# Ledger of designs, part 63: designed miniproteins, single chains, continued (2)

Each design is a single chain, and the fold is of that chain. pLDDT is the mean over its residues in the fold that is shown.

## One batch from the design tools (miniprotein)

Design m6306
Fold by ESMFold2-Fast:
Structure m6306 (fold): chain A 60 residues (1-60)
Amino acid sequence: GREEAEARGQRYAAIVAKYKPEADELEAELRAAGLSDLEINERVSAALAAKIKAAVAAEK
Protein backbone atom coordinates (compact mmCIF):
# COMPACT_ATOMS: atom_id res chain seq x y z
CA GLY A 1 0.00 0.00 0.00
CA ARG A 2 0.91 3.67 0.24
CA GLU A 3 2.75 3.17 3.54
CA GLU A 4 5.05 0.59 1.93
CA ALA A 5 5.70 2.86 -1.06
CA GLU A 6 6.47 5.80 1.26
CA ALA A 7 8.84 3.71 3.40
CA ARG A 8 10.57 2.45 0.24
CA GLY A 9 10.96 6.02 -1.00
CA GLN A 10 12.50 7.14 2.30
CA ARG A 11 14.84 4.11 2.23
CA TYR A 12 15.94 4.92 -1.33
CA ALA A 13 16.56 8.56 -0.38
CA ALA A 14 18.65 7.49 2.62
CA ILE A 15 20.72 5.07 0.52
CA VAL A 16 21.25 7.71 -2.18
CA ALA A 17 22.36 10.26 0.44
CA LYS A 18 24.73 7.74 2.05
CA TYR A 19 26.21 6.67 -1.30
CA LYS A 20 26.37 10.17 -2.81
CA PRO A 21 30.12 10.75 -2.18
CA GLU A 22 31.03 7.46 -3.89
CA ALA A 23 28.69 8.19 -6.80
CA ASP A 24 30.17 11.70 -7.20
CA GLU A 25 33.70 10.27 -7.20
CA LEU A 26 32.79 7.61 -9.78
CA GLU A 27 31.24 10.29 -12.03
CA ALA A 28 34.40 12.41 -11.75
CA GLU A 29 36.64 9.44 -12.61
CA LEU A 30 34.54 8.47 -15.64
CA ARG A 31 34.54 12.09 -16.80
CA ALA A 32 38.33 12.21 -16.47
CA ALA A 33 38.55 8.96 -18.47
CA GLY A 34 36.86 10.73 -21.42
CA LEU A 35 33.49 9.00 -21.48
CA SER A 36 30.49 10.84 -22.96
CA ASP A 37 27.94 12.44 -20.64
CA LEU A 38 25.42 9.77 -21.70
CA GLU A 39 27.83 6.92 -20.88
CA ILE A 40 28.79 8.51 -17.55
CA ASN A 41 25.12 8.87 -16.61
CA GLU A 42 24.39 5.23 -17.56
CA ARG A 43 27.40 3.90 -15.59
CA VAL A 44 26.68 5.99 -12.48
CA SER A 45 22.94 5.20 -12.61
CA ALA A 46 23.64 1.46 -13.02
CA ALA A 47 26.09 1.44 -10.09
CA LEU A 48 23.67 3.35 -7.85
CA ALA A 49 20.73 1.14 -8.88
CA ALA A 50 22.77 -1.98 -8.06
CA LYS A 51 23.61 -0.59 -4.60
CA ILE A 52 19.97 0.32 -3.93
CA LYS A 53 18.76 -3.10 -5.13
CA ALA A 54 21.29 -4.93 -2.93
CA ALA A 55 20.46 -2.78 0.12
CA VAL A 56 16.70 -3.22 -0.35
CA ALA A 57 17.09 -7.00 -0.85
CA ALA A 58 19.15 -7.22 2.37
CA GLU A 59 16.45 -5.45 4.44
CA LYS A 60 13.34 -7.06 5.95
Scores: mean pLDDT 75

Design m6307
Fold by ESMFold2-Fast:
Formats: C-alpha cells, structure tokens, sequence
Structure m6307 (fold): chain A 65 residues (1-65)
C-alpha cells in the first residue's frame, strides 16, 4: 500500500494541472492517515478507506495524463 502511494506521487510530478495536484495530494494524505489508523486500531474500514482513496487518486492521474 505504501508502495502504491509512492508510485502515484511519482506520476503526480508529471501532472501540470494545479487543481488535479491538490485533489490527488489530498487523497494521498487521506490514504496515509487511513493506513496509520488501520495500523493503530486494526479497523478494516480504515484499510478500505485507504484503498478507495488510492483508487480515486489513480483515476484522477490517469485522466490528467
């Protein structure tokens, strides 16, 4: 999961649209926070939230590429 966040951050560097950058950065931070919550609470909902945020970020990057 951390590796997916890093991959999306690398792809984000190629995106020139500031609005897309802001939205993706927000989603990546949401994924990081949710992953940390999962590590502390073992709540599977937190893991699902992290995965959903990453899927949304990936779609936005794909559209902007």
Amino acid sequence: LRERIEELRERLKKIKDPKVKEEVEFLLRTAESALEAYEKSNDPRALEMAEEALREAEKLIEEAE
Scores: mean pLDDT 79

Design m6308
Fold by ESMFold2-Fast:
Structure m6308 (fold): chain A 65 residues (1-65)
Amino acid sequence: MEEHLLRGLEALGEGRMEEAYRHFLEAYRADPEFTRALLRGLAEHDPALSEAARELLERVERELE
């Protein structure tokens, strides 16, 4: 889980959205509560990443609906 979170954050910071999505999807499958909280926190509190984090959160939540 940690490895997917780390690689997801790296990809997100570099604007590699599809790579970030794949890693966050795996992290979400392993720990949905923690991954959701992390992406929500970035969406609400990180001005550089807020839009990308919100989009990723919506995509991973949609996968489980």
Scores: mean pLDDT 78

Design m6309
Fold by ESMFold2-Fast:
Structure m6309 (fold): chain A 55 residues (1-55)
Amino acid sequence: MSVEERLVALVREIAEEKGLSEEEIERRVQTVRDFARADPELAARLVDHEERRRA
């Protein structure tokens, strides 16, 4: 999986856990796709941190 795909998966999981609507989930997914494209290094660090915290 790319960093973008991993970040999208994490954001969807967190948003679903919080009970957000599908519309809000899709909005967040678009935001993180843009973020991962703009700053892939920071996105990778964020994904690694959250995956480690949830493991």
Scores: mean pLDDT 80

Design m6310
Fold by ESMFold2-Fast:
Structure m6310 (fold): chain A 97 residues (1-97)
Amino acid sequence: KYTEEGIKLFKEKKYDEAKEYFTKAIEENPNDAEAYNNYGKMLYSLELLEVAKKAYEQAIKLDPNYAEAWENLGKVLEKLGKYEEAEEYYKKAEEIK
């Protein structure tokens, strides 16, 4: 709902409006690790790697056993050229599964 509208606005380069909708999505579920993981996935698809990283870090902070969030954080780090750190997070994701 709010996340989909945020992505649409971001693609239109309406960054302030997009941020407002992403904020509303998180405000509806501030302790929902899955909401942050989904938000991070959307940001990653838009190649907004730094904000995607922060979203996944928040998902992990809320649920340290969220294997998918650890794996997704690894993908962001790999794309940022941080291969050793990415490998550690991939191993963490595999251990949780």
Scores: mean pLDDT 80

Design m6311
Fold by ESMFold2-Fast:
Structure m6311 (fold): chain A 81 residues (1-81)
Amino acid sequence: SLEEKLKRVEEELKRVEELLERLRRAEREGRVEELKRELQEEAGEVAPDLDSLTLEELIAQLERQREALEKHKKELEKELE
């Protein structure tokens, strides 16, 4: 169902936006390294990219992911009548 796909994309978009907000807040509060540790712990499996990325690179990656999800959401919305 297109509606089910839309809901999944919206949920993924919400998670990415939440991560971006958490990262920007951690940057303002000087807690980026603490947040990276929390994210690794939450993953259960260490994301290899998380250890190798700077804050700026991580934010840029997440913003690109958000843009791709927003585009996908708009395409799905257009297919719904």
Scores: mean pLDDT 74

Design m6312
Fold by ESMFold2-Fast:
Structure m6312 (fold): chain A 80 residues (1-80)
Amino acid sequence: SAEEEKRLLAGDDVAEKMALETIQELSGKVSPEEMYKASKAVRDAAWKAGQEAIDKGASPEEVAEAMRKAGEEEKAKILK
């Protein structure tokens, strides 16, 4: 339970940061609705990778890194 809580907290921190960065990069360039959808897509992609890492017994640090990578990749696709 304590180890699972650490993984979830690490993942939440990364997902929030990636979502905020996506909103900041799109601010003034697209509608608020499109910013929300983009931030949600980045968060969802990050958590998909995070859940896969958790299922494999990854450490909190490994969960965070997997989520950061997936979030950055999704953000890059959206910003093209």
Scores: mean pLDDT 85

Design m6313
Fold by ESMFold2-Fast:
Structure m6313 (fold): chain A 62 residues (1-62)
Amino acid sequence: SAEEHLKKGQELIAQGRYEEAAEHFRKALELDPNYREARQNLARALVLLGRWDEAGEVSNMP
């Protein structure tokens, strides 16, 4: 489920596995495009990866 992908991504963030975390947050958004918490966590993961342009795009999506 989208929520399971969110939780898995959060665990990966705690482990410093930011690229894998971003993949799980993207999967959560694929299942639920309006999942604001997954979008916020994806933006955070992208910032931690130094991918600021992508983080800005994700944060500003309606």
Scores: mean pLDDT 82

Design m6314
Fold by ESMFold2-Fast:
Structure m6314 (fold): chain A 69 residues (1-69)
Amino acid sequence: VSEEELEREILEALGRIYLSLGKKLEEQGDYEEALELYERARKLFEEAGNEEGKKEAEEKIKELKEKLE
């Protein structure tokens, strides 16, 4: 595995972790903290080139912003 491939795998794993933590915080009603984690996940997936993960995080951000309106 190249350094570049390893870096992408780490970014993807971190994105998934932040997305999972965001979902847990959202379930607890901690919407502002969940939003921060979803935004971090979006950036990580974008850097990793993971369009599916990025899109999922963007949908969560949109939903959560509607709740915080």
Scores: mean pLDDT 83

Design m6315
Fold by ESMFold2-Fast:
Structure m6315 (fold): chain A 58 residues (1-58)
Amino acid sequence: MDKNAKFDEEALKKKLEELRAKGTEKALKEAEELETEYKVKLGEQESEDRKVGEAALP
C-alpha cells in the first residue's frame, strides 16, 4: 500500500493471524496486545452509544 489507505482492519487482522500462527509465547502476547488495541478502537467507534446508564456523581 502506497498510501496506507486501508491498514486498519485487514492489516491488523493479518498481523494478528501471523503472530498467532507463530505460536510463540512472545508472539501470543503481542497478538493479545494488538487485539486489545483493536478492540478498543472498534469499541470506541461503536461504543459511543454506551454512554447510556443513569449514573451521576452526587
Scores: mean pLDDT 62

Design m6316
Fold by ESMFold2-Fast:
Structure m6316 (fold): chain A 74 residues (1-74)
Amino acid sequence: MAEEELAALPEAKERGKAMAEKAAEAEGEKGVDKFLEKLEEDKELAEKREEVGEELVKMIEEVKKYAEELKKKL
């Protein structure tokens, strides 16, 4: 099952980026800030997962970086 979670990470990353863009369109900088706060919570949970934690954290960090760059353009 861990391998199936890893196989879904590229799709999850693209969904994360789309959610960041939607948050920016809906509430601007405030929307992105709320999304980043949720990503920090998700990252803490991912760090506790033994098998896939590192890959999940890496994916969340990529989405977080994308959202932070998006916020800079607002």
Scores: mean pLDDT 77

Design m6317
Fold by ESMFold2-Fast:
Structure m6317 (fold): chain A 117 residues (1-117)
Amino acid sequence: MGEENVKKIAEDIAAELRELGFEVEIKYEPGKATITARDKADPRDRVEITLEALSEDEVKMTIRAVGARAVDALVRALQKLVEKGYDITLTETAPMEELADPERPVREATGTIKKKK
C-alpha cells in the first residue's frame, strides 16, 4: 500500500532537483524510495531523501542536505512540491558529527509528505 504514491513523490522530487542542476538517482524498495542528488557543479553538495509509505495517502520523508547549493536546491524543490499540491510537514533534526564542516552547512529533517486531496 502506498508504493505508487512513494514512486510518484520520488519522481516529482527528482524532476525538481534535476531542473536545479543536480544529477539524481532513485533506489526503489518495497514501500520505500531513496533519492540521492549531487550538484553537477560541485558533487560534494548533495541531497539525500528517504521516502517510506506510512499509509495509502501518507509518506514519511527524511531529508539531508550537505552544502549551501544542496540546501538551496532542497528548499526550492520543496516549495515547488507545495505549489504542485503536496502537503509537507518537516521537523529539523540534529546533524551527524562526521559532517561538521564549517564550509559545508548540513540540514536534516524528518516528517511527512502527502498529496492534498
Scores: mean pLDDT 78

Design m6318
Fold by ESMFold2-Fast:
Structure m6318 (fold): chain A 69 residues (1-69)
Amino acid sequence: MRSENLLKAARNQFAVFKDKSAENLEVLRKALQSMLERAKKEGDEELTRELEAILAEVDAILAQKKAEE
């Protein structure tokens, strides 16, 4: 389904961007937040949970990078 393709795209983007700068990760974080709001409006609970998990990982990496200045 469409939600499956969107989730796969989000995971692929995270895999690519996790090694990028904090600025690039903040851009990805905002994109993931927009996708999350869309999933919540459509009632896609599975996609919502998966996007929340990816967002939590992005937040953890950002916190670690910010601790280094």
Scores: mean pLDDT 72

Design m6319
Fold by ESMFold2-Fast:
Structure m6319 (fold): chain A 66 residues (1-66)
Amino acid sequence: EEELERLRADLEQTRAEIARLEKEWPNISPEDEREFALRYTALKLRQIGVELDIEFLEKRREEEKK
């Protein structure tokens, strides 16, 4: 279960970073928009990957219990 705990912690951190970027977005200069968008996209992709890993491990754990 150490892997699940680490993945959940990573997911929470990633979500917090995304929320922070969303709050900062209205104050971003046009010059920084591209860099901001790339960072946001990278965090979103990371979030999806971590969520899929968590779902996979949780499903495996449920199958072992049944």
Scores: mean pLDDT 79

Design m6320
Fold by ESMFold2-Fast:
Structure m6320 (fold): chain A 99 residues (1-99)
Amino acid sequence: MEEGRKLFEEGIVAFSQKKYEEAIELFEKAIALLPEDDILRAQALFFLGEAYEELGKYEEALRAYEEALRIYEEKLGPEDAMVLAARAAIEHVREQLAA
């Protein structure tokens, strides 16, 4: 849907301006409008995780990254750069939660 993409793009703008709470709301709205298995939904989930990390919300970030990884692995395969990026983000967040 065009509206899901528009909300994702607005979320990216908010994120780039360090408006992380606004970015989270925009990414969550985009995710609700995008198909479960859509790469754009996975990208929105990945940026949602990054915005949660910037706010120190590591448990929320972990959940978002794990859902993004599931979609990326289903669509792209285990060696894709986006899969590797999501795995690295999950490892980083797990380290923050274990410290």
Scores: mean pLDDT 88

Design m6321
Fold by ESMFold2-Fast:
Formats: sequence, C-alpha cells, structure tokens
Structure m6321 (fold): chain A 55 residues (1-55)
Amino acid sequence: MVDLVAAAELALELLKAGKSEEEVVETVARTFGMSRAAARQIVEEVRDSEKLVRA
C-alpha cells in the first residue's frame, strides 16, 4: 500500500537520526493519521522490508 511506502521512508529517516522506536511510531501515527499499533507494524516491517524494497 502507498501509505506503507511513505511511512517506511519516514521511519527509516527517523531511525537513522537516532530517534527511539517509540518516538518513530508516534511520529508516523500522527503524520499519517493512523493508530500507534498500525504505525508500530509499519516500523517493524521497515526493518524487514529492506529486502523487499529491492523487488
């Protein structure tokens, strides 16, 4: 889904900037208007989706 791609890019940048996973989840949730649970799922998938981005 398109929101996953955009959220993944934001999450990657925030993680690279040294923000905590909790802060990244909260920022993504607020930016995309989703629940913390959904944002946390996206952050988790970002770590694993590095291989999928190549496809």
Scores: mean pLDDT 71

Design m6322
Fold by ESMFold2-Fast:
Structure m6322 (fold): chain A 60 residues (1-60)
Amino acid sequence: LEEEAARLLAEGLSPEETVRRLTERVAEGTDFSGLSPEEARARAEALYEEVRAIVERVAS
């Protein structure tokens, strides 16, 4: 994820756009099957926050 974030930022994406792109990619690779709607939401929110923290660190 850090390597991918660094690449997207080097290609000229903003940190905000990089977070969106990586969150989408991580979500596509994550299996939400068998989760309740509340559990799926919590997992998606956690993924977003993790990706955001990584991108902010790499962008610094």
Scores: mean pLDDT 77

Design m6323
Fold by ESMFold2-Fast:
Structure m6323 (fold): chain A 61 residues (1-61)
Amino acid sequence: SHERTAATLLALVRHAAADPRVSRETLERFVGQLLAEARRLGLPEELIARLEAESRKALDA
C-alpha cells in the first residue's frame, strides 16, 4: 500500500539521520532522492507532504 511504502521510506530517513557518521548534506540529498522515488511510485501528494515534513523533523532532531 502507499501508506506502507511511505512508512518504509520514512524509516530509511530516520535510520540514516540517527547515524552520526552521515553528514547533513548527505541526509538532505538522500531525502530529496526518496521524495523523488515516492513521486515516481505514484504516492498521493498528501503522503509525500507528510513524508517530507517528517523527514525534515528527523533531520532537525
Scores: mean pLDDT 85

Design m6324
Fold by ESMFold2-Fast:
Structure m6324 (fold): chain A 82 residues (1-82)
Amino acid sequence: SAARAAGAAGDGAGAGAAGAAEAYAAGKAGNAKEAGALAKEGARAAIAGGTGAQGAGGAVRAIGGAIDGALEGGQDIGEAAG
């Protein structure tokens, strides 16, 4: 995934942004469980690729994308939260 590629390149912020976009799209499509899985992957990639606040910020963004997507898709937000 784009989030994994960014994380591997040491870009925690980019990993979080990519993970958020992927999670949002899955949640909006009605796949809250997939959105949650993508948010977790993006968050892990952001933490692995980023340092301190950049990694943490990326992780928060990935989770937020899943939540926003799930809400817009009418899914249970609890499935999207990791």
Scores: mean pLDDT 67

Design m6325
Fold by ESMFold2-Fast:
Structure m6325 (fold): chain A 81 residues (1-81)
Amino acid sequence: MEHFEKGLELFGQGKYEEAIEEFEKAIEENPDFAEAWYYLGVVYMLLGKYEEAIEAFEKAIELNPEFEKAKAWLKDVKAAL
């Protein structure tokens, strides 16, 4: 939880690389944390790392098939390719 919240704070500040580190730590503690995978995908998308963003969003959807926000972002990133 702590790492996820820190990741969101850094993301809000535009510190994307630091946000990635914190989201990765949250995933290391709980690999089934769909929201952490989702935000990791969002940060990768904003950095133009589309392949990594796709992988993160697909993992979020795999963990939560009803995750509409992740599905919407996945559609958008695939359209950017």
Scores: mean pLDDT 84

Design m6326
Fold by ESMFold2-Fast:
Structure m6326 (fold): chain A 92 residues (1-92)
Amino acid sequence: MAEKYYEEGKKKFEEGDYASAKVYYEKALELYEKELGPKHKKVAEVYFNLGKVYYKLGYYEQAVDYYEKALEVLPDNEEAKKNLEEAKKKLE
């Protein structure tokens, strides 16, 4: 179930429907955290994608928070590091 919500979130994001992508990713996050725990790689992937959604919606503080959460689990995610710095620049 969680993987289905995650894939629907990715599909909505690619379609430019960021509001729907957010809803699907938040549901995937809830289910993955309960099933796998908050430090699992799949949870980090959802955090990263929620960061991208919040960035597209112009909520840069929330984007920073989600990218930082993703990097706590997967510190070597270079795309998340770059996206984090871009989001931080929007707050300067």
Scores: mean pLDDT 88

Design m6327
Fold by ESMFold2-Fast:
Structure m6327 (fold): chain A 58 residues (1-58)
Amino acid sequence: SDSVTQRLLERIERVDPEAAREIREFLKTGTPQQVAQRITATVLRIIGDELDGRPPRG
């Protein structure tokens, strides 16, 4: 849903502003499925980094 997408983008932007920017640009040209896939991949990467105690590094 749009509200979930917006909240996810806000959280991504706090941790990885470049990834959030790229996803926002992709929203202009990508299909809903492609956008969902990219957001999911980005969220999983961020969660994995947090679980590993890795410093934020793009």
Scores: mean pLDDT 76

Design m6328
Fold by ESMFold2-Fast:
Structure m6328 (fold): chain A 75 residues (1-75)
Amino acid sequence: MEELIEEVRKRAKEVGSEENAELVADYLRKTAEEFGEDVARQIAEAVKRLIDAGHDAETVANAAKAAYTHYKLQA
């Protein structure tokens, strides 16, 4: 899991700010801790797809936050 989070963080840093890249990593770690690695992996894969589609680091950080918030409200 940590290797996937680090990969996503590095990719997000390449397309935007380090602040937004770290925010993505933080939301993925919180998701893994609170809701499990399977949920965090799905969110990480979605974030990677957004980066590959040309979205910036702010957009992918907002997506990671929205996904974490969605699961938090269901728990």
Scores: mean pLDDT 80

Design m6329
Fold by ESMFold2-Fast:
Structure m6329 (fold): chain A 60 residues (1-60)
Amino acid sequence: SLEEKIKELMEKIKKIREKYEKLWNDPTLSAEEKLKIREEFEKEIVPLLEEIRELRLKLE
């Protein structure tokens, strides 16, 4: 169902957020590396959020 697809996408987003939260809190990474990590996070997360939005608009 569309609801199951949304749940799958939300779980994927949760895992991505947890991954990047660990990277942002890593004291060995430079400010420049953390900036690139932020850009990578946005590149990964935005398409998934847009897909969820489109799926929600199609729900009855």
Scores: mean pLDDT 82

Design m6330
Fold by ESMFold2-Fast:
Structure m6330 (fold): chain A 63 residues (1-63)
Amino acid sequence: DPAFERGLELLLAGRYEEAAAEFERAIAADPQDARAWFLLGAALANAGRHEEAREYFARAAAL
């Protein structure tokens, strides 16, 4: 998934809001991809959006 790969590159570069947007695109393409939900949570946590991150980690764990 190109969106997932781009999200990972942005996350590693510290571009957390842009990484989150790419992982949202990955989830739109495959809502059952637990990796994308988990990494969206990780990007949001690094951006300081801790409550949103918690929700996405919970979703990843439920898949």
Scores: mean pLDDT 86

Design m6331
Fold by ESMFold2-Fast:
Structure m6331 (fold): chain A 107 residues (1-107)
Amino acid sequence: MAEEAKKALREAREQARRLGAPALSVIFDGLEKAVEEVAKTPDIDEAAKILRDAVRQTLRDAGLERYAPAAESFVDELAERAKAEGKPITEVLLEYARRLVDEMRAA
């Protein structure tokens, strides 16, 4: 799961870069960096906090902190979906990353 999620996020980052969406590329980079820690975190709320902190820090380091509220909202939606579907947050993140890659490839 974690390795598949990392690969999907890396692909999403490359597609975002190709399409000229630097904020999305940075968000996916932040998510990828947190995946291994999140995969070891069984509590969904704690895992979501790790993802939010990682994305916020990565955006801030890139000078794109203005996008942090939208990115954190996205992570909160992933956490709520994980709870609703009874899935690990890493599985929901993988599903979303794969869908985004398909959408960006179509663009």
Scores: mean pLDDT 83

Design m6332
Fold by ESMFold2-Fast:
Structure m6332 (fold): chain A 72 residues (1-72)
Amino acid sequence: VFPSLAELVGRIAAEELVKEFGVSREEAEEIARLIASLPDDQAGAAAKQVFDLIKETGSIEPALAYLRELAA
């Protein structure tokens, strides 16, 4: 019923990605879903790495690849 820390981190990250980087809602929701699938102790670090990758590369693709590897 209540969201986990990882789910909350994912939701916040999705909103910030849309707002700050103009990421599509669909891409942001995929990021949120992947972060929410992580252990709570990894979610914050993963979100930070996602923002760092997008800021450095200007692309969502490296961030998605990073999260998919981490969630696998």
Scores: mean pLDDT 80

Design m6333
Fold by ESMFold2-Fast:
Structure m6333 (fold): chain A 56 residues (1-56)
Amino acid sequence: MSLEEKLEQIEKEAEPLDREGVRAHLEGDFDRLAELVEQTKPLREESRKLYEELKK
């Protein structure tokens, strides 16, 4: 597996969470929004590390 493949997989996993977060915000479900933000945080951190590794 390449670093690029891992990055693409993380982006695909984050996208539905981001979309659900927007929906939760529009519905006024702030507890759900906070939970989704926390779930997305480790994906964002992993993505950042992979970008840095690719750039070296």
Scores: mean pLDDT 77

Design m6334
Fold by ESMFold2-Fast:
Structure m6334 (fold): chain A 78 residues (1-78)
Amino acid sequence: MTPEQQALIAEAEKLIEKAEELKESDPEKAVELYKEAARLYEEAGDVVSSLLALAKAYELAGDKEKAKELREKAEELE
């Protein structure tokens, strides 16, 4: 993994932590942060973490079916 990929993953992890803090008080902002984290994981080549972050965003937004689909895709990728 390159230093650039490691920096993207570290940034994504910080966004996940912030989203977890905000998910009860500001769920709309938490959804945005999960989606941004998913984008950073995707850029870093961590497809599994990207799918899981996106699943959290959809679940919090009320799209439980899409969230389940994304989690199942993450499991298929190992």
Scores: mean pLDDT 85

Design m6335
Fold by ESMFold2-Fast:
Structure m6335 (fold): chain A 86 residues (1-86)
Amino acid sequence: MEKLKKAKELIEKAKELIKEGKYKEAFEYAKEAAMLLMELVEDRKVILKAIGLILRGIGLELDGKYKEAAEYYIEAAELALKEIEK
């Protein structure tokens, strides 16, 4: 599925950008990946956990803490991806 492949590429790009110290860009890629994968997750328990991580990420984004925000969005995206792939 095109969305799944795109989300994986976005997660990898976000991780690379964190290593490069480009935290705001990493955050943008991580957020896109998480939002895209949340459309594909059907398990309600996984959805609720991912939403919790996203809400923490939003709080950090509002504080301008883009590195930590990106890390929470990556965790949410990886949680969703693991469920979709079993």
Scores: mean pLDDT 85

Design m6336
Fold by ESMFold2-Fast:
Parts: C-alpha cells; structure tokens; sequence
Structure m6336 (fold): chain A 66 residues (1-66)
C-alpha cells in the first residue's frame, strides 16, 4: 500500500540521515531540515495524506544527496 511504502521510505531516509551525519557527510543545518521535513511527513501520514507525505520524504532525500 502507499501507506506502507511511505513509512518504509521515511524510516530509510531517517536512518541514512543519522548515519551520514555521524560520518560527517551532512551538516547540522542539513540534518535539522531533514528532521523538519520528516516530522511534517509523519503528521501528513496521521491525516491519511500519503502522497503529500511522500513528496516531503522525497525532498528530505534530495537534501541528503546535496
């Protein structure tokens, strides 16, 4: 389901962000912005807005790749 896919991707991006931060590969500012996006995505998931949540997870992934 879309709910399962967005939750899986959210958890994957969260784990990758923490790992890259500990490796010194992303800044404090990048980690904070990713955290804000994932928090908003979780709130959208609670509202059943999975497509909107997925867009925020995609934005967080974009920041990880910068």
Amino acid sequence: SLREEVLKRLEEIERRAVRLYLEGKISDEQLAEIGRLLKEAKELIEQGKYEEALKLVDEAERILNE
Scores: mean pLDDT 88

Design m6337
Fold by ESMFold2-Fast:
Structure m6337 (fold): chain A 75 residues (1-75)
Amino acid sequence: MELVERARELFRKGVAALEAGDAETAQRYFAEAGRLLGEAIETGSEEERELALRAAAEMTAEAEALAPKMRELGA
């Protein structure tokens, strides 16, 4: 669960950066969160893989909702 927990933390930091108007920092955190989720899916147990896929779906939905804000900020 370490990778999934770290990915969720980084995603929250990305959302906070975006709310502060820093789209570049937000994109960097979102990219790192996605990388950790991908690693958990590839290397994790079946349970960790299920958790990572659920987290990825949740984060994808949130990122899609934030896409207009990122475009407004020039990212």
Scores: mean pLDDT 79

Design m6338
Fold by ESMFold2-Fast:
Structure m6338 (fold): chain A 56 residues (1-56)
Amino acid sequence: MDKIKEFRTLLRELVEKYGFEEALERAIKWAKEQGYEDITKVLENALKEIKRKKEE
């Protein structure tokens, strides 16, 4: 039972298909549905950081 492994596999596939920003948005929704609050918070912070860097 490796929640982190499943999450990493999903995130990597989403990043390859949709790019990092959209992959994070999809992963956030998935993590919320699974009840992974810690992962959800980390992903939301990562998404904000990505958007901030794109504003350069």
Scores: mean pLDDT 75

Design m6339
Fold by ESMFold2-Fast:
Structure m6339 (fold): chain A 55 residues (1-55)
Amino acid sequence: MTPEEIYEGTRESLLLAGASEESAEKAAQILADRRANNQAPSGGDIGEISKLISE
């Protein structure tokens, strides 16, 4: 799965879950950036995404 696919899939899933477009895009970018660098999301990344979804 490419970083672009991670971005699009994450954004779509979060929008369907009721996140705002801004929050969905920010969360998708975090995950896509980690994928582009061949890294797993950190605990800090997960915490940031959780906060964005909760807003």
Scores: mean pLDDT 75

Design m6340
Fold by ESMFold2-Fast:
Structure m6340 (fold): chain A 79 residues (1-79)
Amino acid sequence: MIREGVEEGIRILEETIKKNNVSQETRDAVEAARRALEEGDVVGAIRHTFEAVKLLEEEGFTEAAQRARDAIRAAAEAA
């Protein structure tokens, strides 16, 4: 289901921000995505996850951003 892909995307982003020094803006976006998912707002979780992906790409973490994007895309295609 789409929720599983969103959870995987957020997990990748959370692992990335824990292992790397990223901006507070990027961390806030990942936290917003997690909160939305916990509240059952899957659409909001997707939006915040893509915001975090964009911020990570801007900071040079292109591979991690691509992995998260792919997880969400796979979930969206399955819906």
Scores: mean pLDDT 80

Design m6341
Fold by ESMFold2-Fast:
Structure m6341 (fold): chain A 57 residues (1-57)
Amino acid sequence: SPEAELAAALAALEPRQGRVLWLVDVAGLSQAEAAERLGISRATVSRLLRAGRAALA
């Protein structure tokens, strides 16, 4: 399924990149909500999300 394929792709990423990408793109959280949930800065979320998307391309 598309969800299982996405989960497998995310599991192949660096763990923090995969977690951020899952929270934003699958769970539908904003970057600010993901930052609050993970206890990191919004700048770190933005950087991890960009790196994760680049790794999947």
Scores: mean pLDDT 78

Design m6342
Fold by ESMFold2-Fast:
Structure m6342 (fold): chain A 78 residues (1-78)
Amino acid sequence: ITEDVKAALSVARENPEIQALVDAGIDALLAGDVDTAIANFRKAAELMKKLYEETGDERYKRAAKGFETVADALAAQR
């Protein structure tokens, strides 16, 4: 797991909406629904990018990259 993915999970814990998307993505992976998992992780990344644009907090930029990395890795496997 990369530092960006660790940052993504840590920041998600601070935001219930993003945590819900991450939890839904993990649940989809456990159910074998990779497409739904990718969609949820990409949406989490989009929300993190929006928070970065609104706050300038680098943590959100790193978190967005973490979620994009996970989604891209899942897409590459399928």
Scores: mean pLDDT 79

Design m6343
Fold by ESMFold2-Fast:
Structure m6343 (fold): chain A 68 residues (1-68)
Amino acid sequence: DPPASPEERRELRELAARAMGEHGLTVDDIAKAAGVSPETVIGILTGELKEVPRSTVERIKAAIEALS
């Protein structure tokens, strides 16, 4: 599973920020729906987690889309 690109991580951060603002989603809501830890979601959103698998980013995107 290749690491997600900086562009893919940025797109995810923008998507998450909009969904959280528009729909009141929490990090925990996204993490549960995506099947990942809240720490993983936070690390991606803060940019602290640099080496994120692409499949993880895609799963989080799908979770946000499903919750929105």
Scores: mean pLDDT 80

